# Ledger of designs, part 64: designed miniproteins, single chains, continued (5)

Each design is a single chain, and the fold is of that chain. pLDDT is the mean over its residues in the fold that is shown.

## One batch from the design tools (miniprotein)

Design m18210
Fold by ESMFold2-Fast:
Structure m18210 (fold): chain A 77 residues (1-77)
Amino acid sequence: MLDENLAGLRAAIDRFGALTEVEVTVSGVETEEQRRMVEAVIEAASAAGVSRVELRVTLDAEGVPVIDVSTPDYTLA
């Protein structure tokens, strides 16, 4: 399940281009899978030096962790 969630994130990153930072919002019950998924995403983003993206992790109808990805509005003065 973790691999499928990460694959979805990677596909979204490819669609939106390079991302330089990843913010993750986690809701629901903390599980080891959920925590490892968050850590893996943060480490991958830091290593890649990509643009900012917002992630939200929720539980689906079957109790499966699901990630939703969006690109936030980011402006530097």
Scores: mean pLDDT 52

Design m18211
Fold by ESMFold2-Fast:
Structure m18211 (fold): chain A 79 residues (1-79)
Amino acid sequence: GDTELGKAIQQAVDTAVQAGIDKGKAIGLAGMVYGYALEGDDKGMQEYIDKASDLAKPEYQEQVRQSMQQLGDTAKKVS
């Protein structure tokens, strides 16, 4: 739903920024996860989830992975 998707996007970006990822890069990574999720491209989606996690500070890597995965899963529900 619109409310769930908007929250998932915001949470993914905010979590990535908190994890030390530059805001512009965080937005780009979330956008790629969203785009591949809409296309049903699980490999492309997972690649960008992995890239976001790898860019994060070690203590935040799992939180970034989870928030990006939640974004992808939520986007798939609206396709």
Scores: mean pLDDT 85

Design m18212
Fold by ESMFold2-Fast:
Structure m18212 (fold): chain A 70 residues (1-70)
Amino acid sequence: MEKLIESSEKLAKLTFESAQKFLEGGKESGNYDAALRLVQKTFENVVRILEEYSKDVAEKVRKKAEELFA
């Protein structure tokens, strides 16, 4: 159980860092709106799946995603 939570936190961190780089690339290429939409939909799907096995982890990911898009 602890290993799954730790792995989920590491995966989330890597995913948020990759999302930030992807959004920056979108800004530079003039495709920011398309990049933002893709990233937002991806996190919405991740949170929905996470809620099925851990509402606490899902809520942490949701809050972090909201900070990323603010």
Scores: mean pLDDT 72

Design m18213
Fold by ESMFold2-Fast:
Structure m18213 (fold): chain A 70 residues (1-70)
Amino acid sequence: RPYSEAEQELLEAAGVADWSNEEQAAALSSLVEGEKRVYRLVWASERVDGTVGLSDEEIARRRRERLLAE
């Protein structure tokens, strides 16, 4: 299923645009819930910190762990 522009923007802000479609769908479930808007902002901030000095695999793992945690 193709993602809308708004959905793609949320995934990119969370740093998960490069994840599988199934993982992105799980991420969107968390990001689009009204009560989880603060989670999106925190997650987007952490994306920048995760890119310095880490491998792509480790960055992806960290993003996945944060996104799945509540």
Scores: mean pLDDT 55

Design m18214
Fold by ESMFold2-Fast:
Structure m18214 (fold): chain A 77 residues (1-77)
Amino acid sequence: NVKFTLKDGDTGKPIPNAIVYVDGKEKGKTDANGELTVELAPGTYTIGFRNPDGTSIPNPKLFVNGKEVKPGTVTIT
């Protein structure tokens, strides 16, 4: 299990209801804490996010299993 946490990079607040994409495939929406758990094997993935209306999320901060990573390409170990 991999836990993604999405936060607003300007305010530090969680971003609820963001659509999460892994390698272009929709995996679900973040909850009220900005979190979504996905079953992923170890590997390198492209991670994307959208608002429910399909618009881009400005200045997102992404955490994977509690560690901050740069949005884009993420390696799961």
Scores: mean pLDDT 81

Design m18215
Fold by ESMFold2-Fast:
Structure m18215 (fold): chain A 100 residues (1-100)
Amino acid sequence: GSDQGRQLSDQGQQLFSQRNYQRAGDLYIQSGDLYGNSPDGVRDYFNAGISYSRARNYQRSIDAFQRALSIDPNFQSARRGLAGSYLRLGNFDLANQVLS
């Protein structure tokens, strides 16, 4: 439910502030899954993408940003984050496609 999602999101934010980025991403994904197709779900999938990127887990970062964009295709910050993770993997063609 939304209360459980909020708790997981808050725990993810705390872990992020402690630079425990991989665990932060994991909790943000769990929160996003509980919120589902909603603005809170978009936010938490986006926060998971940022967290995984900081952890240098670029594949999970890509997956998380794609989940945010599947709910809100016009979320420019998620599109920019997705492109950034593609660039970090050396996938310049996919990064260019996301930004075009």
Scores: mean pLDDT 92

Design m18216
Fold by ESMFold2-Fast:
Structure m18216 (fold): chain A 79 residues (1-79)
Amino acid sequence: SLAEEYESRGDLYSAALHYLDQAIQYYKQGNFDLASKYFRRALELIRADALLTLADYFGAVNVLKLYGEELREWLKRYT
């Protein structure tokens, strides 16, 4: 996907944004397993603090609310 192209180039912010968009799309479809998978992929590329800032910019707060506890656990693994 386009996210993988950005990742290969080293553009981690653009890659993370595209993974976040995929997560939001799956969340809207009720596919929470895939939504969680792509959200975690975004967190692997950039710090959660940066991802939270990007999510606020794009109005994706609902995804972060859904994954609040998983985000906390993911942060401990990523940091």
Scores: mean pLDDT 68

Design m18217
Fold by ESMFold2-Fast:
Structure m18217 (fold): chain A 61 residues (1-61)
Amino acid sequence: MLSPAQQTLVAAFVREAAGASEEEVENALAMLRDLLTSRGVPEAQVEAAVAEFRRRVAEAQ
């Protein structure tokens, strides 16, 4: 499960990606993955955040 801080970060990225092109969504996802990895977030939690981002963006499309 994502921490509250990670959930807030994912929500912010999803909000910015709402209505964006597929290329912009993939760029946002790459930035989210890189940011979490650089912060030392475990790979399993990075993948959980990426999955949550994709799910929420798909819901908005």
Scores: mean pLDDT 77

Design m18218
Fold by ESMFold2-Fast:
Structure m18218 (fold): chain A 66 residues (1-66)
Amino acid sequence: SSMEEERRRVIRETATALRAIGLAIELGLKKGSKKLMDELLKKINEMFKKGEDLEELVKELEEELE
């Protein structure tokens, strides 16, 4: 059903956004940069509001933490 598809999409998108937020905080702390953390959190919020895919950003943040 369309409701089940919408539910799965919302759950997936929300989970991805929360992972991105956690990674942005971790990266900001690792680099000792509140400015970087704030800029990344702002970018995540803007992308989420626009319905943009956050999976690529998550991968980029994970790579930066290596």
Scores: mean pLDDT 85

Design m18219
Fold by ESMFold2-Fast:
Structure m18219 (fold): chain A 73 residues (1-73)
Amino acid sequence: LEKLLDELIDKYVSLNPDVTKEQIKKSLSESFNLEEMVIELLAHILGVENTEKNLNRDEYIEEARKILEKYKK
């Protein structure tokens, strides 16, 4: 999970260059555990990459959970 989180933070920062890795890690760790941080970042990245799908936040969160469960196997 830590490696996946680092890769997702790198991708998030590449999409949002005004934010540092340290700021993202701090912000997420204050509100979320490791698994929840991965889900939140995945949902955000999915929303940015799939703007044409018109999915709401809850639908991206559900897709992020499915991706995380496959990663754990």
Scores: mean pLDDT 74

Design m18220
Fold by ESMFold2-Fast:
Structure m18220 (fold): chain A 108 residues (1-108)
Amino acid sequence: MKTNLQKAKEFLESEEGQKLIREAFEAADTDGDGTLDFVEYQRALELLFGTSSDPTAGLFADKFSPAVRAEIALNTTDFSKWDTDGDGTIDFDEFYKALLDAIDNPFK
């Protein structure tokens, strides 16, 4: 039987999920260079999952429970884990991988 986290992962791997993640990435990428710095990375997470003051405002508000959204958001806040080359930016593939890893490894 599929867990809520497994259903969330299947949604992120779907065409619709990938489209929403791309929309958040592109909206946060204000200079259009195809990468996110630390501030833009946090903005992309806020666009997907909402803010701490409004967790229901995210693009995933209708797709995941508040608990699942909070767990993924918390597990994706470690920017340095996904900045694999240490240049202070992450590309779309690294961003997408961070979201999938947060679901696969919610307990660190």
Scores: mean pLDDT 69

Design m18221
Fold by ESMFold2-Fast:
Structure m18221 (fold): chain A 82 residues (1-82)
Amino acid sequence: SKLLEIIQKIIATIVDRLDNIKTEEEKEEFKKWLQEVLEMSDEEIEKLLNGEALDEESTEKFKKKLIELAKELLEKGEEVPK
């Protein structure tokens, strides 16, 4: 499924950016990316950056945001924002 491939690319982008944060500026850029691209709240972003376990409800909400982004990218023929 093309949709699943796009979702996997979004997740890979998140993981790669999280693993490669070396400066405060890169951290701020990643926070802005999560806010603008995935429409995540500051609280959700802080939990993600701290490696804190999201509850089942927060995880389901995050999943829905990923699917919505993936559908939009698929419909527009666009790549995952860098």
Scores: mean pLDDT 78

Design m18222
Fold by ESMFold2-Fast:
Structure m18222 (fold): chain A 73 residues (1-73)
Amino acid sequence: DDFYNYILSMNDDDIVAMYQRSDPHNQRILMSVMINQYRARGYSDADIQAKLQAWGVSTATFNYMMTRFAFDK
């Protein structure tokens, strides 16, 4: 909850900066959290992809994360 609230306080520019300054491991964690959050809010895959594309996430990486999360609880 605290982590979600922290991310929700960020503007798109701040999220992009955070993603780009993060190590690959932390970038994957950020993607995981945001994909799950958007999914829980009823966002479509296309809408989620558009959001992540703004951060510099490739379609291949997005597809990998979405497929990976199919096995996550």
Scores: mean pLDDT 70

Design m18223
Fold by ESMFold2-Fast:
Structure m18223 (fold): chain A 85 residues (1-85)
Amino acid sequence: SKRDEELVKRAEELIEEAVKMLEEATEKIKRGELSEQEAMDIGSKALGKYGTALDILSKYGTMDDIKRQYSRFKEAYDKFLEELE
């Protein structure tokens, strides 16, 4: 339905916000501009957005929507975690 398409689009926007937060945090970590605590807070917020998006996609999206958004988030999150080491 039209409403389901709008909800899926909102979930995609949440993933985009989470990915951008993680990418910006990763670059700040590389520059020594972000503390471990600040990085953990950003990671927590990004995971929260991701969780909300998955809840929406599980109800209104397709398996292909879930796989695409999972892959996109995972790539950004893995790079973020690597820089915290």
Scores: mean pLDDT 88

Design m18224
Fold by ESMFold2-Fast:
Structure m18224 (fold): chain A 90 residues (1-90)
Amino acid sequence: SSTQQQVQQLRQQTQQQLQQLLQQGLDASQLSQLRAQGARQLLQLSQQDPDLRQRVDESLQIIDESEKTALQYGLPVTERDRLVGLYNTL
């Protein structure tokens, strides 16, 4: 579908930006911000496509389990971490 093409293009664009940042030096905050922005755009696209929304829901279940594990080990969990996890899982 056109939505699947938009998701693929978004992922490719985000990966290119991440690679450029890696070439200029490691900035973990900027890398996390770009992935979080990608996840927000994927969430917006999911409102238009039920198949993508199902994949998002399945990914969020994985993220919820990861967050439970992180909290058990006393690791901080932020909205950015959740969005980065969603981007990486999709």
Scores: mean pLDDT 76

Design m18225
Fold by ESMFold2-Fast:
Structure m18225 (fold): chain A 60 residues (1-60)
Amino acid sequence: MAEEQAKKLLELAEEAIKKGDGKKYNEYVKRVWETAKTLSPEQQSEFLDRMNELAKEMMA
């Protein structure tokens, strides 16, 4: 459940980038991390890597 929640939030963060909504992007990424902290270290690393890829898109 928590893993699926984090995946959905990550998808929303990606959509926020596409819409140019940096405020919503930051909000969703924060929620992804709060959810991912409850998962295994391997899953946390996976979500962190994905969030870093999205952050590169935001900085462009």
Scores: mean pLDDT 78

Design m18226
Fold by ESMFold2-Fast:
Structure m18226 (fold): chain A 72 residues (1-72)
Amino acid sequence: GLLEEIEKKVSTEELRELSDEVQRIVLEAVASVGLFSDPEVVRKAAQLALYLLKQGVPEEEIKERLIETLKA
């Protein structure tokens, strides 16, 4: 699936590139879908956020895109 492809393209080491603001957006998105207690979901959401940023998606759209993907 999409998350498996993203995991191959975005390493956990690259998650250090995420700004504090984007990390906060990731946590807010995961909390919005009730999955904030699952560290694996948080990591996958962070990888998706970095992937979207690398594709040129605006920071303002990241939260909505994360919520849509986590609800799927």
Scores: mean pLDDT 74

Design m18227
Fold by ESMFold2-Fast:
Structure m18227 (fold): chain A 60 residues (1-60)
Amino acid sequence: MLQAIADQTGVDVSVARNILEGAKSLGVEVSDQDILDALKVAATTSQLGKETARKIAEEL
């Protein structure tokens, strides 16, 4: 799943993974689904999808 989104948006899979691990480590209840949904929306938006997905991942 994350690999397919990375291929479409240019977002590094390791970045998404690190964000999830960091959030869980801090006790923030952010699900993998929340990250995936945000990246999917960015991927289907337009040619800006890869940059938008990176910004979304960075904010999460």
Scores: mean pLDDT 57

Design m18228
Fold by ESMFold2-Fast:
Structure m18228 (fold): chain A 105 residues (1-105)
Amino acid sequence: SSSELKLTIILFKIAAASSTVWISERLDEESKRRSLQTAVDLVEDVIETLEELVKKKQISKEEAMKLLEKVEDVLEQLEEAGKDDPEIQERVRENKEKVEELKSQ
């Protein structure tokens, strides 16, 4: 499979996650919680795919760092939008730790 297809999917998922966080702040409380969980799921998928690409050396360090910065931006958006949700706060913290580990590789 082409690394380019995986990179395209990563960029799409990052954009989708960011958009979902933005939409969540305009929804009722129950819909907001579901939307934030969906956004975290998308971010986790991105991190897992990036880890695979980095381990297989299928992505340049420069490109990987730029994508990780975009992931960190979405995690900051999630942390603020979900500030009163302990589950979202925990999942954001865990994913931030994974991003920092991946950046150190």
Scores: mean pLDDT 87

Design m18229
Fold by ESMFold2-Fast:
Formats: structure tokens, sequence, C-alpha cells
Structure m18229 (fold): chain A 89 residues (1-89)
């Protein structure tokens, strides 16, 4: 299905983030992941998208926390709060 193809692409992008130490490359991959998550949300609904995001963050936690530290302080605080809220859901 289209949903399964999008999930597969998302998983491939997650693996690419885990394999790279380049912050600029990681940010580009995050943008691509955000776009795919948006498409999944439109196709399957917000609850399915949220579940996929939670699984993604579990795999990416060390990289996500490091990337959040590279953001401006205002964006960093918001991103960290959003991450914690998502994981607590």
Amino acid sequence: SELEELKKKLEELVEQILETDDEEEQLKLIEEISELVHKIEELAGKEVALEIIKEMFKKLEPKVLRLIETLPEEEREQALADYKKTMAS
C-alpha cells in the first residue's frame, strides 16, 4: 500500500540519520522525514503518524538530543518540550 511505501522510506531516512555525523546532512534528513510524516498524517490520520513518530524518536534519541542542542536557544527549548510531550503521549 501507499502507507507501507511511505513507512519504508521513513525507516530508510531514520537509518541514514543514525549513520551520519554531519549536522547539516542530519538536518536535511529531518526535513525529509517531516515531509513524509506529513504525508502519512494526511493518508492515515494523526494517531498513526504520532505512533510512527514515537517509534522513530526511540531509535534516534541520541541523535535527536544532539541536534536539538544545535538549534538557537529559543527553538531548542521548544523542540525539547515538543520531544518530551510526544514521548509522554
Scores: mean pLDDT 75

Design m18230
Fold by ESMFold2-Fast:
Structure m18230 (fold): chain A 61 residues (1-61)
Amino acid sequence: SMEAERAAVLAELEAVLDEMRARGIITEEQKAAALALARTLSLSELRGLLVMARRELDQAK
């Protein structure tokens, strides 16, 4: 259950980061680094990172 929740949050974060890259907000290297870091984070920290990434993307809209 927690592994499934973690996978879902990681997939959503990857989708947000991919959209940020497509819009030129971050580079491919920054996306790869963020995903590598995300894999070391707790579920709570991942949710926090996702909220921050979404806010940055929303501000760029």
Scores: mean pLDDT 84

Design m18231
Fold by ESMFold2-Fast:
Structure m18231 (fold): chain A 98 residues (1-98)
Amino acid sequence: SLEDAIQQLQDITQQQKDQIRQTVEDMIRQKVSLDDLVKTLERQVLRSLVELYTLTNKLQETMSPEDAKILQDETDRLIHELTTYAYDLMEEAKKVLG
């Protein structure tokens, strides 16, 4: 159902946010360079966006155009949420790593 598809995207986005936070916390603990942190986070975010787009496209294959539009709007919202979350974590990490 559309509701199940939305829930699946929300669950994956939350998992991706948790993984990004864990990566940032581990890299701060290991005292990596800011450049290495930024590059690692950018690659992880890109992989997460590809995963979300791929899943959204697959779920849309069996949907009506109206349901596919609703799912796309939710995907766009979650992508904005994920990228904003990662940006905020990067700004916090910059303050610690100097």
Scores: mean pLDDT 89

Design m18232
Fold by ESMFold2-Fast:
Structure m18232 (fold): chain A 99 residues (1-99)
Amino acid sequence: MLEEAEKKAKEELEKVKKYIEENPEEVKKLAEELIEYAKKALTTVPEVKELLEKAIEKAKEAIEKAESDIEEAVKKLIEAVEHYAKALLEQFKKQLEAE
């Protein structure tokens, strides 16, 4: 059911956020990987596309800050991951509506 998917998504998101906070030196690499995943996520759903575009934008901001302001870079990458997670959840909801 949707509640199980939302619970699992929340648990995984919290683990990813903790990893980013504990490994600030990996921010640039993780941001670049997130941009690649978001670009490969093909969707015809406007709401999902907007969330993926926001994830890419925040990940790019994280890369720009990674060498000058690591605290801001970590914050931007967490925002990017949150937008990406919302995009995946909205895509899943739309698939359930189309059953």
Scores: mean pLDDT 79

Design m18233
Fold by ESMFold2-Fast:
Structure m18233 (fold): chain A 79 residues (1-79)
Amino acid sequence: SLAARLAEVEAEARELDERWPEVPEEELPELEERLRELQRRYARLRIEAGIGVEAAEKALEEAREKDEELAKELEELLA
């Protein structure tokens, strides 16, 4: 369900938040990519839920400037 998928994203975000202060520099690129993936999953779930269509459109505009992969995923979901 959508709620279960949202709970998974929230659990992973909480795990990363707890680990972040102790992450060695060599692990930062991996953590940054995981955070980016969580942001993409969250954006997809919000669009699927039909909540925050306006926020999803704004996120797409911002993603086009900062995160090409997220922008591509959001464009496919909004089409």
Scores: mean pLDDT 70

Design m18234
Fold by ESMFold2-Fast:
Structure m18234 (fold): chain A 81 residues (1-81)
Amino acid sequence: GPSVEEMERLVQEALDLADQLAPIDPALAQQLRNAVQQYRDLIANAPSMPISTEEYHQKLLQLKAEIEALIAQARAVLAAA
């Protein structure tokens, strides 16, 4: 799966973009914050989850893809504003 360093960079970018978007597109800003929270929840709950290492990696990859897609949308909105 992605490294912790890679995920933390995406999280920081997503949160920075959410702050910039809050006055322009509050719904997209909230989606970015929600995706970050889903990642934080996955990391916090992973040791107690009744899932395989493979399922954990798949969930992590899905969240990475979701965060990357939302970042791309956020950049497009900011470029158009």
Scores: mean pLDDT 85

Design m18235
Fold by ESMFold2-Fast:
Structure m18235 (fold): chain A 85 residues (1-85)
Amino acid sequence: SVQDQVDSSISSINNIIQVINDGIQNNDRVRIRAGVGMGQKYIPIVQRVIDDAQADPTVPQSRVQQLIDMRDQLISRINQAQNTL
């Protein structure tokens, strides 16, 4: 379901942010590059899930907003991470 895709996307974004955070914390450039690469590939996938969720009246607006906020956090973290490379 679209709700399952929203839940999976939030989980995936959190995992990518964690990879980036671990890389920055440990000054691990290989891990930072891996996290940034995963995030950049995942952003267009998340955008499709957001579009699908916005079109689905059974998805609560609060869940759509949560996914949008998580996407924006991922983008922000990628930008911060790129400045450390």
Scores: mean pLDDT 90

Design m18236
Fold by ESMFold2-Fast:
Structure m18236 (fold): chain A 64 residues (1-64)
Amino acid sequence: GPLEELRKLFEELGRPTLGEAVVEKIEQLSEDKQEPVAKKMIELLKKGKVDEALFLLEEALEED
C-alpha cells in the first residue's frame, strides 16, 4: 500500500530512519487522511522534492 511505497522511496533516498518516522506520523493522522497524504508525498518524492513532502505532512498534522 501507500505506506509501504513511502518506506521504499525513503530507503532508495538513503533515509530509511526518516521514512519510518514519516510513516509513524502519517499513522497519527485521521484514518481518512492517511492514504491521500501518503499518495501526495509519494508524488513529491518521485520528483525529488523531499522538503516539500515533509512540509505537506506537517501541514496535514496541523490541520487534523
Scores: mean pLDDT 85

Design m18237
Fold by ESMFold2-Fast:
Structure m18237 (fold): chain A 61 residues (1-61)
Amino acid sequence: AMPAPADLAAAAERLLDYLVSQGKLTPEKAEEYRARLRAAAEAGDPQGVMSALKEALTDAG
């Protein structure tokens, strides 16, 4: 079964915390991605969650 958007967003937020801890992403940039992840999860939009995560990973390198 596909993960719920909220569960997917929670996993993505943990990954953002990890990227910040590794110096690959700034805290400010991570907060922008967290806001997008939460908005997409509230809208029930798993594609929006995945798009935000993909952009965060691209920014991190």
Scores: mean pLDDT 80

Design m18238
Fold by ESMFold2-Fast:
Structure m18238 (fold): chain A 73 residues (1-73)
Amino acid sequence: SQQSQQIKQTIQQKSQDVRNASPEDLVGRNRDLSQAVLQGLELAKQSSPQDQQQLLQVVQEGTRVAEEGNDRI
């Protein structure tokens, strides 16, 4: 769906933002990523099996990146 594609792209972009963040930007970027991951997880619960699988993959990746970001704070 269009919503699934949009959230997938958002999580991927926010993950990249966290990976490239300076220490000063990290808290804000990590918050943005965490919010996008939560939105993706919520949408996955209401999605078709195919969209759910794709969303869960990017949610898992985004969660890992957010955890790495928290370790850097």
Scores: mean pLDDT 84

Design m18239
Fold by ESMFold2-Fast:
Structure m18239 (fold): chain A 94 residues (1-94)
Amino acid sequence: SSELEAIIKELEELRKRLEEILASPDAASGRNIGEGLLLAGQMATLLSKADPARAKELGERLEEARSLSTEERLATLREVLEQIKEAIKRLKEA
């Protein structure tokens, strides 16, 4: 559907932005972690339109990350990125 194609396109653009942040030498800075969490939250919201169960799981994980150390938040963002990549792949195969 055209709506699903639009969701996939937006998810891919946000995913690319998150990858750029996480590839930065300053990835562990508060600013970059904050931007990464916002991007991941936006992707979870978009994903909720196509896969609400997985979007909820990602949202809960991102909320938990708020109470974690900088290193743990960065690790969570890397794991969330991989889950989003897999979700995009499945949406394309549907």
Scores: mean pLDDT 87

Design m18240
Fold by ESMFold2-Fast:
Structure m18240 (fold): chain A 69 residues (1-69)
Amino acid sequence: SVEEVIARVRELLAQAAAGTPAEMEALLAEVQALLDEFARTGSLEDAQRVTGEAERAAGEAYAAQQARA
């Protein structure tokens, strides 16, 4: 479901926020793979919703990494 994909994206990006810069890059790649798969199989509206949530959570992860630099 859309909710399950959003929850997984949030989980991966929370790990990215708490990890090293290298771990963040790897987790962002995993999130992108999930977004690409969902875009192929889901509706455009659902894909846009998941992408928007991923962008928001990725921004928070970048801010958390910057605060620790």
Scores: mean pLDDT 80

Design m18241
Fold by ESMFold2-Fast:
Structure m18241 (fold): chain A 72 residues (1-72)
Amino acid sequence: VKEEAIDKIMESSKLSEEERPLAEKMLDEMIEEMKKLGFSDEEIEEILTLLINHDLDSLDEKYSSRLSHLQE
């Protein structure tokens, strides 16, 4: 899940292979923000999986009230 999320961040942010550590840092910062919102490690893994699969409907249905801070 983490590796696929890093690959998606690199693709969406137009990062080069040399910038892979930057993409990893961006993912870690996103995970930390979700932890601050009270998400568990298992919930974060599900959210990341839904995001990389562009399954925004399932993400909204399961987590909409808790994701109001992550709406963009």
Scores: mean pLDDT 70

Design m18242
Fold by ESMFold2-Fast:
Structure m18242 (fold): chain A 104 residues (1-104)
Amino acid sequence: SRQQVLQKLREIQSLLQQGILLAEAEGTPDGLRVAMELGSLLVGLSATTVLLQQGKLSDEEIAAALRRVIARLNEILATHDLSPELRAVVQRAIALANEALALV
């Protein structure tokens, strides 16, 4: 349902915020780059959540936004050496995004 998708988008946003804090806490240039990438995703997903709440997105637009989040998170996992804690948070965000995509 739409409400289940909204709930999962909010959970993904919480995980992205947690990931930003973990990436910043690493104190490395790579950690700062990861934090910036996750921050960009969080801004985009927050906008998507507002538009979905207002009934302004089609199922195709919701699916496209979720696929972009999944693709970018997978790229982060493939291109950065993440701490185990940060990797787990990113993997959980991907899992929730796939669960949300299955509901659209």
Scores: mean pLDDT 90

Design m18243
Fold by ESMFold2-Fast:
Structure m18243 (fold): chain A 90 residues (1-90)
Amino acid sequence: SKDEELIEKLKSEDPLVRGEAITEIYLNAEKLKNPLEAAEALEELLKDENKGVRLGAAYTIIKLGEVFKEIPKEIVEKAKKVKEELEKEE
């Protein structure tokens, strides 16, 4: 499925491919069939080596938490903290 393809791309060794998948999930959040699985995969990317991937994952988890009430509040709060920390970096 499209969801499975996007989640697989989140595991790519290429940070550009991971970033593309994050953007697609963000823009198509309301169309996701497995939003919890997507949020859990994105939670792993909050500790990614690439700063842009970490920031994108944080924004996308927050978006999923706004669209889907079944997303655990703990994951959303973790994403909000990562976003705040990254936005304060020079």
Scores: mean pLDDT 85

Design m18244
Fold by ESMFold2-Fast:
Structure m18244 (fold): chain A 66 residues (1-66)
Amino acid sequence: AKQKLVDAINEKLKKEGFSEVKASVEGDKIVLSGKVSNPANINKAGQIAQEEASGKYEVINNITVE
């Protein structure tokens, strides 16, 4: 289910040090939200979510810099 995938993404984000970034389900999409101090971390968190989704779901990156 999408929720299990979101839980896996959140687990990996926390493991990689992105505890302020959260993945959630929005209809047929996975949405990343939260704040980071470094713009490069926006791309890293997005890639983590996309790798876990494996192209199965669209990932929307709504992460912002503080």
Scores: mean pLDDT 78

Design m18245
Fold by ESMFold2-Fast:
Structure m18245 (fold): chain A 71 residues (1-71)
Amino acid sequence: SADEVAQLRKQLEVLTERFKQAVAQGDVSSAQDSLSGLESLLKTAKKKNAPQDLIDEIEETIKEGKKALEA
């Protein structure tokens, strides 16, 4: 439903912001927790048949986050 999509998008924004704050503070543990949260969000989005655009955005966010932690 539209409400479920809105909730998933809000969770993506919250987790992305937490990841950015953790990286800025050098908090690798919190950054990894946020990345795990994004991976859980991706599984939930796929299970709920979320729009492909949202799934792609979550996957890209995870990919960029993993690169940031490996640098």
Scores: mean pLDDT 87

